# Ledger of designs, part 44: designed miniproteins, single chains, continued (3)

Each design is a single chain, and the fold is of that chain. pLDDT is the mean over its residues in the fold that is shown.

## One batch from the design tools (miniprotein)

Design m9599
Fold by ESMFold2-Fast:
Structure m9599 (fold): chain A 57 residues (1-57)
Amino acid sequence: GAGEAAQRAGAAATAGDAEAAGRIVEESKGLPFELAKRHAEAGRSDGVAAGAAAGAG
């Protein structure tokens, strides 16, 4: 699902995965920071899960 994809992309970007980071960069190139931040924050959710326990995506 979309939530899992975002989580993986964020985690991979945090680890320095060029492929996942490239996806975020491409989205930022044509799209606003909203998507890039969402992907990046997905990895941060590991420490700061803003109520993602119920119905998390």
Scores: mean pLDDT 55

Design m9600
Fold by ESMFold2-Fast:
Structure m9600 (fold): chain A 60 residues (1-60)
Amino acid sequence: GKRLARVVEDFEAQSPEELTLKKGELVEILSHVDEEHAHVRSLETGEEGLVPIEKLEVLS
């Protein structure tokens, strides 16, 4: 199944490659790009980008 995660803390994008996320949002983890970052898709907007893994709680 899809790897879902919940945003545990607000994150504001600092570059065009990053995705701004609000606490409580659900995202799909598309790939793990390095030790600290994941490529995700917002389930609310459909936008994709990099986010720090520490901001995510994996649900499935």
Scores: mean pLDDT 83

Design m9601
Fold by ESMFold2-Fast:
Structure m9601 (fold): chain A 69 residues (1-69)
Amino acid sequence: SERREKARLALTKAVSALQNGDKEKAIEYAREALELAKDDPRLQKVTRYLIAQAEGKEDEAARIRAELA
């Protein structure tokens, strides 16, 4: 699906932004990925995990991490 491909691209951009220390851009790209990935529960979880990490929400990140294991 083109929409799913766009979601993965947005998530890739979010990861790159976070690695470069740009938390604001990371969250923006991750939110775009989350909207595009409505029919992909695993991609939604990965994206929510990245948002939690970028926002410094340790407890939320830990809960999502457990769901991804």
Scores: mean pLDDT 84

Design m9602
Fold by ESMFold2-Fast:
Structure m9602 (fold): chain A 100 residues (1-100)
Amino acid sequence: MVDDLTEELLKLAETDIKKFEEKLRELTKSGDLAKKIIDKLKEKITPQLIALTKQGVQGDQDSQKKAQHLSKVLQILDDIEKEIEERKKKEEEKLKRLLE
């Protein structure tokens, strides 16, 4: 399922960035699963971004546009990962206050 979900998210990232963000945010409710999927998406997107950037330098305008799009996708992943970490920190602070 994680592999199938990662592939679905990769397709959404290319076709509909808004649905990609919405689906990824829904997955953040699943705790550890969201972090694993984000890491896997970064592992798959980063090599594609590098390859598309190289093709863009060779004069392929479509590759340049795709590279810009994938850069936006990576930014969304970073933003959501930061939100997950901040939420986790707030939960840890609440737990500390209850245990003290």
Scores: mean pLDDT 76

Design m9603
Fold by ESMFold2-Fast:
Order: C-alpha cells, then sequence, then structure tokens
Structure m9603 (fold): chain A 96 residues (1-96)
C-alpha cells in the first residue's frame, strides 16, 4: 500500500528490515482473515440468531473462537482468526 511505502521510506535503512518482517506478518494475518471472513460472518450470525440473551451470545461466541484458536498452527493464523471475528461482529452490528 502507498501508506506503508511512505512509512517505510521515513525509517532509517537499518530499521527497514524489521519493518518489512512486521508488515509480512500482518499481511499474512490479513490474508488468513479474508479467507475466513465468510465462514466467520455466517457462524457469528447463526450464534446471534440462536441466542436468547446477550450473555448466551457472548458465551457461545467465546467457545467457538477458543476452538478455532486451538486449531490454529501459527501466530499469523491466530491473529487472522481474531481479525475475521472482529470484521464479522462489525458487519453484524451494521446490518441491524
Amino acid sequence: SAELERLRAQLPPEHQAQFDETIAFYKKAVDIANEKRDEALEKVRKIFEESTSYDEFLEKLKEWVDEQIKKANSLEEKFGIALAVEDALGELFRER
């Protein structure tokens, strides 16, 4: 992205490698979030529709998220799952 390229250019050359590694990690997490977006949105909507209270919704959502995180094999995957869930919650609350 143009914004990330501008930020990189403002860093001393010796710090650009660390910046590149951080951006690569974040890009990987975003790619995973995009792959899981539709599944997360469908699951969050289903839990919301089947829940009779806000507390029940939060409990069931937490149980499902914890299960997905336990199945993740990398930190990038765990962050990707968290991002997909945040995007799904944002979409659910926009549609109401």
Scores: mean pLDDT 82

Design m9604
Fold by ESMFold2-Fast:
Structure m9604 (fold): chain A 58 residues (1-58)
Amino acid sequence: GAMAEEVARKAERGAREAGLSEEDARRVGQAAYDGVIRGGTADAGERAAVKEYTLALS
């Protein structure tokens, strides 16, 4: 839905601004999208994005 797409776009943009590669940033955005779908909230998407971002740094 619109919320999942918006949270995903913001997460991907934030990851790119933080210096992640295009591929890693897309994974962060996808994690955010899936997080909203599973959790039903923007916060769920943001937590999923943070987890994926942390994995990209390791």
Scores: mean pLDDT 86

Design m9605
Fold by ESMFold2-Fast:
Structure m9605 (fold): chain A 95 residues (1-95)
Amino acid sequence: SAQLEEAEDLLLEAARAILEGKLEEARKLLEKAREILERADLPEEIKELLREALEFLEEALELAKEDTREAVLRLIGLTLRVIGLLLDARLIAAS
């Protein structure tokens, strides 16, 4: 529970940093999230969802460097997928 909340908070803070153009802050937050996920004592299903969210945010960070409508739309899409994965992780943890 506490480790899940810590990982989710870092991923959400990273997503916000990406959307605000704070790319170095986002990179540092994603590095912290990866470290916590590697050390976390969580069910494999939850770890998989959080790992997928982390991978989508890493892709979003690279897209945030581009100044095109297509890159912006992809960035928004990846952020929405991350929110869905985090909600799924919470539902599994509550079961």
Scores: mean pLDDT 83

Design m9606
Fold by ESMFold2-Fast:
Structure m9606 (fold): chain A 70 residues (1-70)
Amino acid sequence: MEELERLAREAAETGDVELALEILERLRDRLDPRSLRIAMTAAVGLVKAAVDKTIERQRKEKELKELLEK
């Protein structure tokens, strides 16, 4: 359990989608408060990764539009 908390924090800090998904999968059927906190920490990593990829995609699309206008 404690090792899962460490891995969940690592996934949240690094935005490791695969690690976050593995943690969520292992905790899917657990309803205790500690497992829920670990799952929420891993979910933060997924949200961070999704936001970072969305920002990067929007930046690339904007650059392409600016190049096409020249």
Scores: mean pLDDT 73

Design m9607
Fold by ESMFold2-Fast:
Structure m9607 (fold): chain A 73 residues (1-73)
Amino acid sequence: AEALAAEARRHGELAAEALAAGDAEAAKAHLRRAAEALYRAVAEKYGEEAAEALRPRLDAVLAEDEALIDALA
């Protein structure tokens, strides 16, 4: 769980760097990888049922963040 949480943070940092560089596609790609790492971290720590319960909410947040990145690009 800790390793996956660290992976999610790393991809979040890479997404911020890509966005600062003007690379919206790279930023969205890293954000998607961060979301997947978070899903896996929740599944590992709290079980697959808990991860599946959070998936729609995380997918909605990801979609909003991707839309914001597209609007800012």
Scores: mean pLDDT 79

Design m9608
Fold by ESMFold2-Fast:
Structure m9608 (fold): chain A 88 residues (1-88)
Amino acid sequence: MTEELAREIVEMVKAGVPREELIRFLQEKAGLSEKQAERVIDLVRRYLKAGREDEALEVVQSFLEGKFIPAAMIAAAADIEEELEKRR
């Protein structure tokens, strides 16, 4: 169930579903707060832009299980953000 829901969320982000709709979906289906939903969406978008879909799935699963994302994964997301800024 959790893995299937995580997959659906990642596919919605890949399909370009608007941020507001993604936030509402995460609140209704995953029980996340608005701030948690925004964080999940931002992390998933960063990983997808870098071509790291498996890591995007792992991020969503961690939030759905009520776990904090490991510090190493947060650091990796920051590195992706810096790399994307360098290409601007």
Scores: mean pLDDT 71

Design m9609
Fold by ESMFold2-Fast:
Structure m9609 (fold): chain A 58 residues (1-58)
Amino acid sequence: MAGDIDGDGTVSEEELRKVARALDTDGSGKVDRARLYAAVPGLDAAERAMVDRIVANM
């Protein structure tokens, strides 16, 4: 894709939760934070903290 859209990687907590559930192929309710970071590149520090919280609370 050669189009330059907004380019802002703003992701909500709900979006991150959905990604975590999609990565939970094992059905254990647990996913590695590194997998989440890889699935949503460009996360800000605040969003990374949110991912860490979501994963830690799974």
Scores: mean pLDDT 68

Design m9610
Fold by ESMFold2-Fast:
Structure m9610 (fold): chain A 69 residues (1-69)
Amino acid sequence: GAEYLKKGEEALKKGEEAFKAGKYNEAIGHYVAAIQLYKQAIALGEKVEEAQELLKRAEAKLAEVEAKL
């Protein structure tokens, strides 16, 4: 439920911190984790609209870091 959204936000935050530090491979790992957690939240039918928006954000961040490699 809300647990997956919260874990996803923590993973997204860790990804952003790694990205700002230039640790792109570490940032990728965190963004992939966030994507998986948001997909799980959507699968459970909890806060689907918010989870979909956060999923799009995490996917965009993953694409951004991949463009730096």
Scores: mean pLDDT 85

Design m9611
Fold by ESMFold2-Fast:
Structure m9611 (fold): chain A 80 residues (1-80)
Amino acid sequence: SHMEEEKRRAIEELRRRAEEFRSRSHTPLMVTAYGVLQYTAEQAERSEDPEEALRIAREGLEQGNLLESTANTRDQQRKS
């Protein structure tokens, strides 16, 4: 169904972004961001409700992005 396809794409996006974060895991915050995305992808995959899976995926991606933003800000402050 359309919702099952959206769930699959959301999980694929989370895992792809997690691998991007893994390559940048030189700080504790980026290690945490990678872990959040991996854990969220696993939770979304286990959900039998596609709508709940999409909510979990979106929340996890938002959290990962916030952690990335914080890590980038700290790196900029250290270089200044």
Scores: mean pLDDT 82

Design m9612
Fold by ESMFold2-Fast:
Structure m9612 (fold): chain A 95 residues (1-95)
Amino acid sequence: SLVEEAKKALDEGNYGEAIELARKALQENPDNPEAYVLLAKIYYKLGEYEKSKAFAERAVELDPDNPEAYRLLAEIYEKMGDTEKAEEYRKKAES
């Protein structure tokens, strides 16, 4: 799938290709939470934490029972210096 190809591109450090493939996945299915998690991970690696946060928040809106997205939000908030929100999301990921 496009999401699987985008994950491979991300693992290889090809962030531009990973973004393009994830965006194509959203063109086919705009409500795909996996594609939003992937975009959040890519922007996290790029140090663009506000964009990463927006994509991860969209992923949990679409799939509230997504531990991976909550773990990512915890990491994003930690990088942004919001330790209280980081702990809240870490607990959500464990429940």
Scores: mean pLDDT 87

Design m9613
Fold by ESMFold2-Fast:
Formats: C-alpha cells, sequence, structure tokens
Structure m9613 (fold): chain A 66 residues (1-66)
C-alpha cells in the first residue's frame, strides 16, 4: 500500500522542507504540503485521499515536530 504524508503548517516553505525530510527518512512514497488548514480539516482531507486513492495517509503538523 502506498504511504502518503500530509504536512500541515501556516508556513508553506517549512511544510515542504519537513515533507521532503520525512519522505527521505521514513520511506513515504510522496508528500503533500498544505497551508491555511486546521487539524480537523487536515484529518478530513486525509480520509478523503484514503477513500479516493486507496492510500495510507499520515498527518503531521510541521511545528509539532521541530
Amino acid sequence: MKKLLLVVDEDLERAKEVGEKLKEEFGFDDYIAVTGMDSIQAYQLALQLEEEYGVEVYVVNAKAIT
């Protein structure tokens, strides 16, 4: 099963940097960086992506892991 990382941050550049780093370190197949989204909205998007594409989605807040 493909593993997708959904990275949430108010700073899009930081979200992208975190996504690239985690993709390389933990073997995610891809990442999506999003801004302007709260944790509930991010979780809803993750569920939609899992349903639509049959992937496993992991949600991370870039601030929480710095």
Scores: mean pLDDT 79

Design m9614
Fold by ESMFold2-Fast:
Structure m9614 (fold): chain A 89 residues (1-89)
Amino acid sequence: MTPESRAALARARFDPERRYKIDELIEKVEKEFGIKVTREAAATALRYAGDDEEKMREILKQAVEIAKKKGRKEVTSEDVLEAMKKLGL
């Protein structure tokens, strides 16, 4: 109850919904593709997509494909940036 509170002060105050969406999308992608998504990767996708859930999902899906092709066990911010380039974003 306290360890998360100490690290989320400013973020939770101004963007509580973004924190929740990041965690939820990480869980969904991890379950669907059997690969871990780093919080930094999800945050990078959310920063670009804003409140557009479809756009964020599409970016994360492409990032997962890139990570798997490279034999990674997790999706990183670099995979997300490469996915955005591939999508023409």
Scores: mean pLDDT 70

Design m9615
Fold by ESMFold2-Fast:
Structure m9615 (fold): chain A 90 residues (1-90)
Amino acid sequence: VEALMAEARRLLAEAKAAADAGDLERARRLAAEAALLATRALALAGRLAEARAAVDALEAGALASEDEEEREFGLRVAEEMRAIVDEAEA
């Protein structure tokens, strides 16, 4: 799972670089991939409470967004993360 967490951090760094360059579409895609990968890594490590907290935090952040596109995207990513956690809890 350490390799998955390292990859998630790498994707987050690339997402930030893409955002700084003005490529918001690429930034959002990379950030979503990082979040999903980090959630899977936490679930595989048995850190389900932390994985659930991450889903809840992303969902809350999306709901607090005044940007409808950002809100819809964040909610979709949170649902995908929740599915990963639910499968790991089974």
Scores: mean pLDDT 79

Design m9616
Fold by ESMFold2-Fast:
Structure m9616 (fold): chain A 64 residues (1-64)
Amino acid sequence: MDARVQAAREAGRAHYAAASEERRKVLSDIAEKLREIGDKLDEGLALYKAGKVSREEALEIAGA
């Protein structure tokens, strides 16, 4: 009923949500990078175990 009170409550929620959203985005970005690193490590190790690449080539594929 009071449009002014509603607007103030929505503004407060938006500010809090924006700050929380940015924090979650940073954590998500870190998690994605760690996952990609893990995938590359597994790929390099699998190729090395299969005898398809040298130890040095496997480390390069893993990004090490």
Scores: mean pLDDT 71

Design m9617
Fold by ESMFold2-Fast:
Structure m9617 (fold): chain A 120 residues (1-120)
Amino acid sequence: MSELHRLAEAGDVEGVRRLLESLPVERALELLGTPDPEDPRGRTPLHLAAEAGHVEVVRALLDFLARHGTPEQQQAIVNALDTRGRDALHLAIEAGHREVAELLEAYMRENNIPFVPPQK
């Protein structure tokens, strides 16, 4: 597990922000798009934060992505699917985390990212 995956799952907002700002932008964006190889579901930091309901971690990850990511990177990271075919929005909805779901939907609308239909 990378440090970013651990911090995102734990809800450590300050740790997430500090780590992202300490890394070269290209490396931070790579980590945001990287599934955790130790997680059997292949979840990214955004998946872990969204499923856990960590609103402020999700906000920190999306703010970094909006400031530094290309439109293609923003779409790739937000629309990333776990091994069950679920993106971060689907995980937030399935877990009942309404505030996280609303935040992700707002980000997707503002950045013209298409909504991924549920995978079976």
Scores: mean pLDDT 83

Design m9618
Fold by ESMFold2-Fast:
Structure m9618 (fold): chain A 80 residues (1-80)
Amino acid sequence: SEDDKIGEEVQKNVQKAVEAIKKGDIEKAKEYADKALEAIKDRLSPEKYEKYRKELYEAIEKKDIEKLTEIMVDAVVEAK
């Protein structure tokens, strides 16, 4: 289904963002987080998209992998 394909795209990019954080590549982590969020952008209000993007960037800058995954789960649930 389209939802399954979107879910796989999100998971793939979240995993790559996590790997980039572990390597200390903050800019790559932000690029992958943006790709994950873009996969669901059309299913979010502009306000929620900007909220999640800001929260993801803050988590990445703090290297908080647990918070990154929590934010992405919340965004995917909101995008349903």
Scores: mean pLDDT 86

Design m9619
Fold by ESMFold2-Fast:
Structure m9619 (fold): chain A 64 residues (1-64)
Amino acid sequence: SRGAAWRRFLAENAPLYARLLQTAVDLAIAKSKGAPEEYIEKLEKEMDRLVDELRQRRAAFAAA
């Protein structure tokens, strides 16, 4: 079923989701503490890369 396939996709990509959540938390903490703009920019670029990777993997899954 589509639901079973989705659960498998989530399980196989759990490390990527965990990294996304960790990066989001790190970014929120950095912004709340007024960290240097350069550091915030590095975290934002990492977040964008992880989001793009996830979107690509989800699109490939949806096309299969």
Scores: mean pLDDT 86

Design m9620
Fold by ESMFold2-Fast:
Structure m9620 (fold): chain A 61 residues (1-61)
Amino acid sequence: MQPTLEDYLKLLDQFAADPRVSPEAFRVIADWILAEAERAGVPQEELEELRRYAEERLAAI
């Protein structure tokens, strides 16, 4: 099954909640997740939502 927006949001949540993931590591992981979502054909509006969510999660770490 192709990954959905919800799958990518859940993946971001998992890494943001992992106490072993540093803020620097999370930023790299988030960039990779966004690149994979773009390759999977996620619409630009949803990619902007993912990017904003990743920045909010990063700020909370």
Scores: mean pLDDT 78

Design m9621
Fold by ESMFold2-Fast:
Structure m9621 (fold): chain A 77 residues (1-77)
Amino acid sequence: MLSFEQKKLLGELVETAQAMLDAGASKEEIVAALTEVLKSNPTVSPETLEKLVAAAKEAKSLEELIARVKAILEEQA
Protein backbone atom coordinates (compact mmCIF):
# COMPACT_ATOMS: atom_id res chain seq x y z
CA MET A 1 0.00 0.00 0.00
CA LEU A 2 1.19 3.53 -0.72
CA SER A 3 2.24 5.71 2.23
CA PHE A 4 0.59 9.08 2.92
CA GLU A 5 3.60 10.88 1.36
CA GLN A 6 3.48 8.64 -1.75
CA LYS A 7 -0.29 9.26 -2.13
CA LYS A 8 0.32 13.02 -1.77
CA LEU A 9 3.06 12.89 -4.45
CA LEU A 10 0.80 10.83 -6.77
CA GLY A 11 -2.04 13.36 -6.28
CA GLU A 12 0.29 16.28 -7.07
CA LEU A 13 1.54 14.54 -10.25
CA VAL A 14 -2.06 13.79 -11.35
CA GLU A 15 -3.23 17.38 -10.72
CA THR A 16 -0.22 18.82 -12.60
CA ALA A 17 -0.61 16.46 -15.59
CA GLN A 18 -4.40 17.00 -15.79
CA ALA A 19 -4.08 20.81 -15.63
CA MET A 20 -1.43 20.80 -18.37
CA LEU A 21 -3.44 18.41 -20.59
CA ASP A 22 -6.51 20.67 -20.19
CA ALA A 23 -4.31 23.66 -21.22
CA GLY A 24 -3.18 21.82 -24.40
CA ALA A 25 0.42 21.30 -23.26
CA SER A 26 2.69 18.95 -25.23
CA LYS A 27 3.89 15.62 -23.82
CA GLU A 28 7.41 17.13 -23.53
CA GLU A 29 6.07 20.07 -21.45
CA ILE A 30 4.06 17.72 -19.20
CA VAL A 31 7.12 15.45 -18.64
CA ALA A 32 9.24 18.52 -17.76
CA ALA A 33 6.65 19.76 -15.22
CA LEU A 34 6.27 16.29 -13.64
CA THR A 35 10.09 15.99 -13.41
CA GLU A 36 10.22 19.29 -11.45
CA VAL A 37 7.51 18.01 -9.04
CA LEU A 38 9.51 14.79 -8.52
CA LYS A 39 12.80 16.68 -7.97
CA SER A 40 11.11 18.85 -5.31
CA ASN A 41 10.33 15.71 -3.23
CA PRO A 42 13.38 14.85 -1.04
CA THR A 43 12.20 11.25 -0.43
CA VAL A 44 12.52 10.27 -4.12
CA SER A 45 15.88 8.55 -4.79
CA PRO A 46 17.74 9.24 -8.09
CA GLU A 47 16.94 5.68 -9.30
CA THR A 48 13.24 6.07 -8.45
CA LEU A 49 13.23 9.52 -10.12
CA GLU A 50 14.61 7.97 -13.36
CA LYS A 51 11.90 5.26 -13.30
CA LEU A 52 9.13 7.82 -12.64
CA VAL A 53 10.37 10.14 -15.44
CA ALA A 54 10.50 7.14 -17.84
CA ALA A 55 6.92 6.21 -16.85
CA ALA A 56 5.79 9.80 -17.55
CA LYS A 57 7.47 9.76 -20.99
CA GLU A 58 6.04 6.32 -21.96
CA ALA A 59 2.49 6.73 -20.56
CA LYS A 60 -0.17 7.08 -23.28
CA SER A 61 -2.89 8.36 -20.94
CA LEU A 62 -3.28 9.95 -17.50
CA GLU A 63 -4.73 6.64 -16.20
CA GLU A 64 -1.64 4.72 -17.43
CA LEU A 65 0.64 7.34 -15.83
CA ILE A 66 -1.18 6.95 -12.48
CA ALA A 67 -0.95 3.13 -12.65
CA ARG A 68 2.79 3.17 -13.55
CA VAL A 69 3.71 5.72 -10.86
CA LYS A 70 1.73 3.78 -8.21
CA ALA A 71 3.49 0.51 -9.19
CA ILE A 72 6.97 2.12 -9.04
CA LEU A 73 6.29 3.73 -5.64
CA GLU A 74 4.92 0.43 -4.23
CA GLU A 75 8.04 -1.43 -5.51
CA GLN A 76 10.28 1.07 -3.66
CA ALA A 77 8.37 0.67 -0.36
Scores: mean pLDDT 75

Design m9622
Fold by ESMFold2-Fast:
Structure m9622 (fold): chain A 90 residues (1-90)
Amino acid sequence: MEKPTRSEEKLNSDLEEAKQLEEEGNFEEASILYSVVLFYDPNHKDAVVGLLKSLAKSSGLATAIAYYEKIKPELSPDLAEELDEFLSQL
């Protein structure tokens, strides 16, 4: 199934807002915006990393890992390898 397209400018705006919310400690809202970016671009590296980090801080590491396992088949092999390394450090 194809995802709806979203402009690069709008995705970058949502990503920037999510990063700002994360810096403010609003991890729940940050995770929502990262999820929006991933809905339109499932292989967006910064959005996946930000979502997993925000989920780990708002809902716990187990929730972040469960989400990663759910999306892992949809990820590129290169991105999956980078995320495995990232999660080992989390």
Scores: mean pLDDT 76

Design m9623
Fold by ESMFold2-Fast:
Structure m9623 (fold): chain A 68 residues (1-68)
Amino acid sequence: SHAEELAEAIREGGREMAERVSRLDPEAAEEIRRLGEQAARAARAGDLDRAVELLEEMGRLERETLRR
């Protein structure tokens, strides 16, 4: 299903983001991973608004960490 496909893409994206920041901030990496799992669950449940909010927070955290 599209929901399953989207959820997997979100989970993979979250892992990639976490890996990029893990050397700079392990706590931020873990938070991004947790947010990614929450976003994937929201997408799978059909709560796309919540999934988008969580993805925005992940991107914000990644940008802030990489600019340190």
Scores: mean pLDDT 86

Design m9624
Fold by ESMFold2-Fast:
Structure m9624 (fold): chain A 59 residues (1-59)
Amino acid sequence: MSEKKEKALQYLQKAVSAASNGDEEKAKEYIKKAREAGASDEMVKATEEEAKRLLKEKA
């Protein structure tokens, strides 16, 4: 029924938003919460790469 998957996606979106604001700590925390909520390794890896890219661009 995907309720847990929806929460995982919301956490991944929040991680990207935090990274775009330069908040590395929050981005990492949201990625961890997404994993806890059932995000797949593939989704987590893609989001980690996106977050790193955004953080580097802001730096």
Scores: mean pLDDT 79

Design m9625
Fold by ESMFold2-Fast:
Order: C-alpha cells, then structure tokens, then sequence
Structure m9625 (fold): chain A 74 residues (1-74)
C-alpha cells in the first residue's frame, strides 16, 4: 500500500506540473491538493506525528495559493 501511495503521489505531482505548464491552473490545483492528501496518508502510515502532518498540509496550501497568484497575474 505504501508503494502504491508513493506511485500515485508521483503521478499526481507530474499531472500538476504538466497542467501548470499548460496554463490549466484549476487542474494543477486539484492534482496538487490530491497529492497532498495522499502524502499525508502516506506519512501517517509511516508513523509521522501530527506536527509533521500539519506541516505537509501547510506546504500544500501554500503551493496552491502560489498557483492562484500565478493565475491572477496571467
């Protein structure tokens, strides 16, 4: 399951990057949020503490906001 979650996170991150490069900010945000959710699940499976999980969520939301800023600037 951990290996499957890792593969899915990698796929979603690649999807987010491709969408961002194409100017499809909505798809990039959706893929990034999904990747963040799965990354939190993956880290929980590995025994990460709540502080680590919170940090991952904060990083994900920060990246989402940066994409929204890029969309507004476009």
Amino acid sequence: RVAELEAEVQRLLAEAEAAFEAGDYATAIEALRRAGELAVELLRERGADEETLRRVREVTEGQVERIREAERAA
Scores: mean pLDDT 79

Design m9626
Fold by ESMFold2-Fast:
Structure m9626 (fold): chain A 69 residues (1-69)
Amino acid sequence: APPDGKWTPELLERMLEAAKRHLEAGDYDAAEQIAKTVINLAKQHSDDPRYQKLIEEAEKILKEVEEKK
């Protein structure tokens, strides 16, 4: 379970792995929704390099979705 409602880098990283799996399966809408959620949550910690890396990875997933739609 997420610790006391806080979205940790580890949890967001697991969400990105799920988004990548959806992308590989051709579920572009699910991959897009998960990636956007990760960006929105990670933006609250944009001064932290760990969250900044997660934003970059999520943006790469969104780019791949846009190229396939």
Scores: mean pLDDT 79

Design m9627
Fold by ESMFold2-Fast:
Structure m9627 (fold): chain A 91 residues (1-91)
Amino acid sequence: KAEELIKKAQELVIEAAKALEEGDKEKAKELLKKAAEYLAQALVAEGAITEEDAPEIAEEIAKSMLEAFETLKELGRSPVEAAKNFAENLS
């Protein structure tokens, strides 16, 4: 069910943003990879992509999210605040 997958991804994205703010980039990368895997599976459940494409798309999503959060941190913004606001609007 896509709804449950999206919820799991939202929780992991917030955890990843928190890890990045705390300086734990490796933990942030691991959590974003898990979040991206759930998002890719949600896209499969919605018929937007195939199961076969999901791993590659998950890698691209994880990389893009990490780059976005690092950019926000460099701009003096809170990745955690951004992740929470994004998650609330995504539901």
Scores: mean pLDDT 81

Design m9628
Fold by ESMFold2-Fast:
Structure m9628 (fold): chain A 112 residues (1-112)
Amino acid sequence: GPARTVELEQRGNISSALNQEEIDAVADDLVAQARGTIAAAGARTLLRVTVTLTELDDSASQAERQAAAEYIARRVADAAVAAGSDAEVTVTVVSSKNPAKAVTVRLRARAA
């Protein structure tokens, strides 16, 4: 039958997109939520994840926000695929002080 779509949305604050400890904590939490959601679905799943992180200190460059968003998206997509689910992951990192510094990463992955 068609894949069951399951959606996860997360919004949060980080001090900086340069803070790897905070970025890892966000990725770890999302990976745990993704695994639990896929396990509960019990069927062919498309996991659709939308994450918006607000950077509070405006310290990172756009390239550094892009790298943080890509890192989170990759970790979530890889975890979903490992759990037998397709994934569509959208991660946005936005500056609290300058919305024009927002970056959005979209990643699609398919389970084999």
Scores: mean pLDDT 87

Design m9629
Fold by ESMFold2-Fast:
Structure m9629 (fold): chain A 82 residues (1-82)
Amino acid sequence: AYSAEAQAYYDAGLAAFAAGDYHTAITHYAQAIALDPNFAEAYYNMGLALEAMGDTAGAKAMYKKALELNPDFEEAKAALEK
């Protein structure tokens, strides 16, 4: 259970990502993580945004962190196995 504020930043990040605004998405995901450091989904989606921007190394670090926080996170595991 994440804080309502962290969830709101995460939701804002998802909206920015859907609009193709990866810089704004990363900023919102970073705020969600600052509020809830165990927010595995925020790390995963931050990885997707970094990958979309060509930062493959940064993306892999985020996917690894998401999987460390949630070992059953199949999407993060699949992203690391590409």
Scores: mean pLDDT 87

Design m9630
Fold by ESMFold2-Fast:
Structure m9630 (fold): chain A 63 residues (1-63)
Amino acid sequence: MRIEREAEISLLVMKATVYLLAGDYEGAVRALREALRKAEELDAPEEVIEALRERLREVEAKL
């Protein structure tokens, strides 16, 4: 399986979480948008793509 691709998406989600903990919602939005773009490029499962879209919407609502 494509473990490396999953690691890339996970790393971007972790970066978004760090930004959120720091109160940097703009940084979190950018990291989540990059994670979503990577997930779509890598044909990630629909469940993963939807989870990223939901998280992005939640963070954008706080901006």
Scores: mean pLDDT 78

Design m9631
Fold by ESMFold2-Fast:
Formats: C-alpha cells, sequence, structure tokens
Structure m9631 (fold): chain A 56 residues (1-56)
C-alpha cells in the first residue's frame, strides 16, 4: 500500500515554533477520530530533535 502523506513536513526553522505548530496538528488529527495523539506526538518529538540537530 502507498505510504500516507506526512503532515507538517513544512516545519519552520525555529524548533519552538515548529513544536507549537505540530501540537496544533496533533489536536486536529485526534479530532478526526482515527489517529492517536501519541503517534503524532512521536512525530513532533522527532521533528523537533531533527531541527535542533540541524541548527546546532
Amino acid sequence: PPPPPLPSLDVPDDPEEARRRLLTIAEEMARLDGVPVSTVYRWIDSAVEGIRDANA
């Protein structure tokens, strides 16, 4: 099966701003009733860490 599109791939260069934006998306995905927020939080954590590593 084709992989689903990755939401929030457009992340700002500011990790704090990125985390805030991704948290908003997590809330929307939870509301859609199909995606557990824990999964989205894992994606957020990985994305923020990636930005920190790249910015370092």
Scores: mean pLDDT 64

Design m9633
Fold by ESMFold2-Fast:
Structure m9633 (fold): chain A 76 residues (1-76)
Amino acid sequence: DAEAERARALGERGDPAAIGPLAAALKDPSPAVRVAAAEALGRIGDERAIGVLKAALKDPSPETREAARKALERIA
């Protein structure tokens, strides 16, 4: 999945400029993309992501919720 790979690449770079694109990816129809976006936001560790990650804790996908929880642990 190209979008999931892109989200992972943005997280690997740790660039705070990626927060906006990754927050948008948390709304992607694909659960795999949303998981990758949550993981990437956790790697970046920027507190601007806290609000969108808290929203992702209510995601219908259990994998996305767990990724968001882990990301929030990294930021805290």
Scores: mean pLDDT 83

Design m9634
Fold by ESMFold2-Fast:
Structure m9634 (fold): chain A 67 residues (1-67)
Amino acid sequence: IDALIDEYDKDGDGVLSHEEMIAALQKLGLSEGAARILVNKYDKDGDGVLSYAEARAALEEAQRILG
């Protein structure tokens, strides 16, 4: 999970854009629609980015949904 977040955090700033998170969630096996819903759920601030902690929590939730 951490390695996957690091791969999609291209800027190394500790945040991921909605597009980067959707791509990471789809890599785990979610549909685009499910990924978008999950990203919006974990974007607590509504600022269009997820912190490292929010991104990790979203990926862990995706793994629980998938298996």
Scores: mean pLDDT 73

Design m9635
Fold by ESMFold2-Fast:
Structure m9635 (fold): chain A 57 residues (1-57)
Amino acid sequence: LSSLPFDVRRAAIDLAEKLLEEGKSEEEIKEELKKEFPELTDEQIDAIIDFARAPPV
């Protein structure tokens, strides 16, 4: 995810975390991320979701 601007990466992760908290499926989260951040690739979206699912330290 180092290829993404920090601001975009942070916003995408925050959105993914919010959608996970709402109980959205991985497919629904991917669709919402593509809608809000159309510049993201499928690989970047998968990485964002994986990061959002990681437990915070």
Scores: mean pLDDT 76

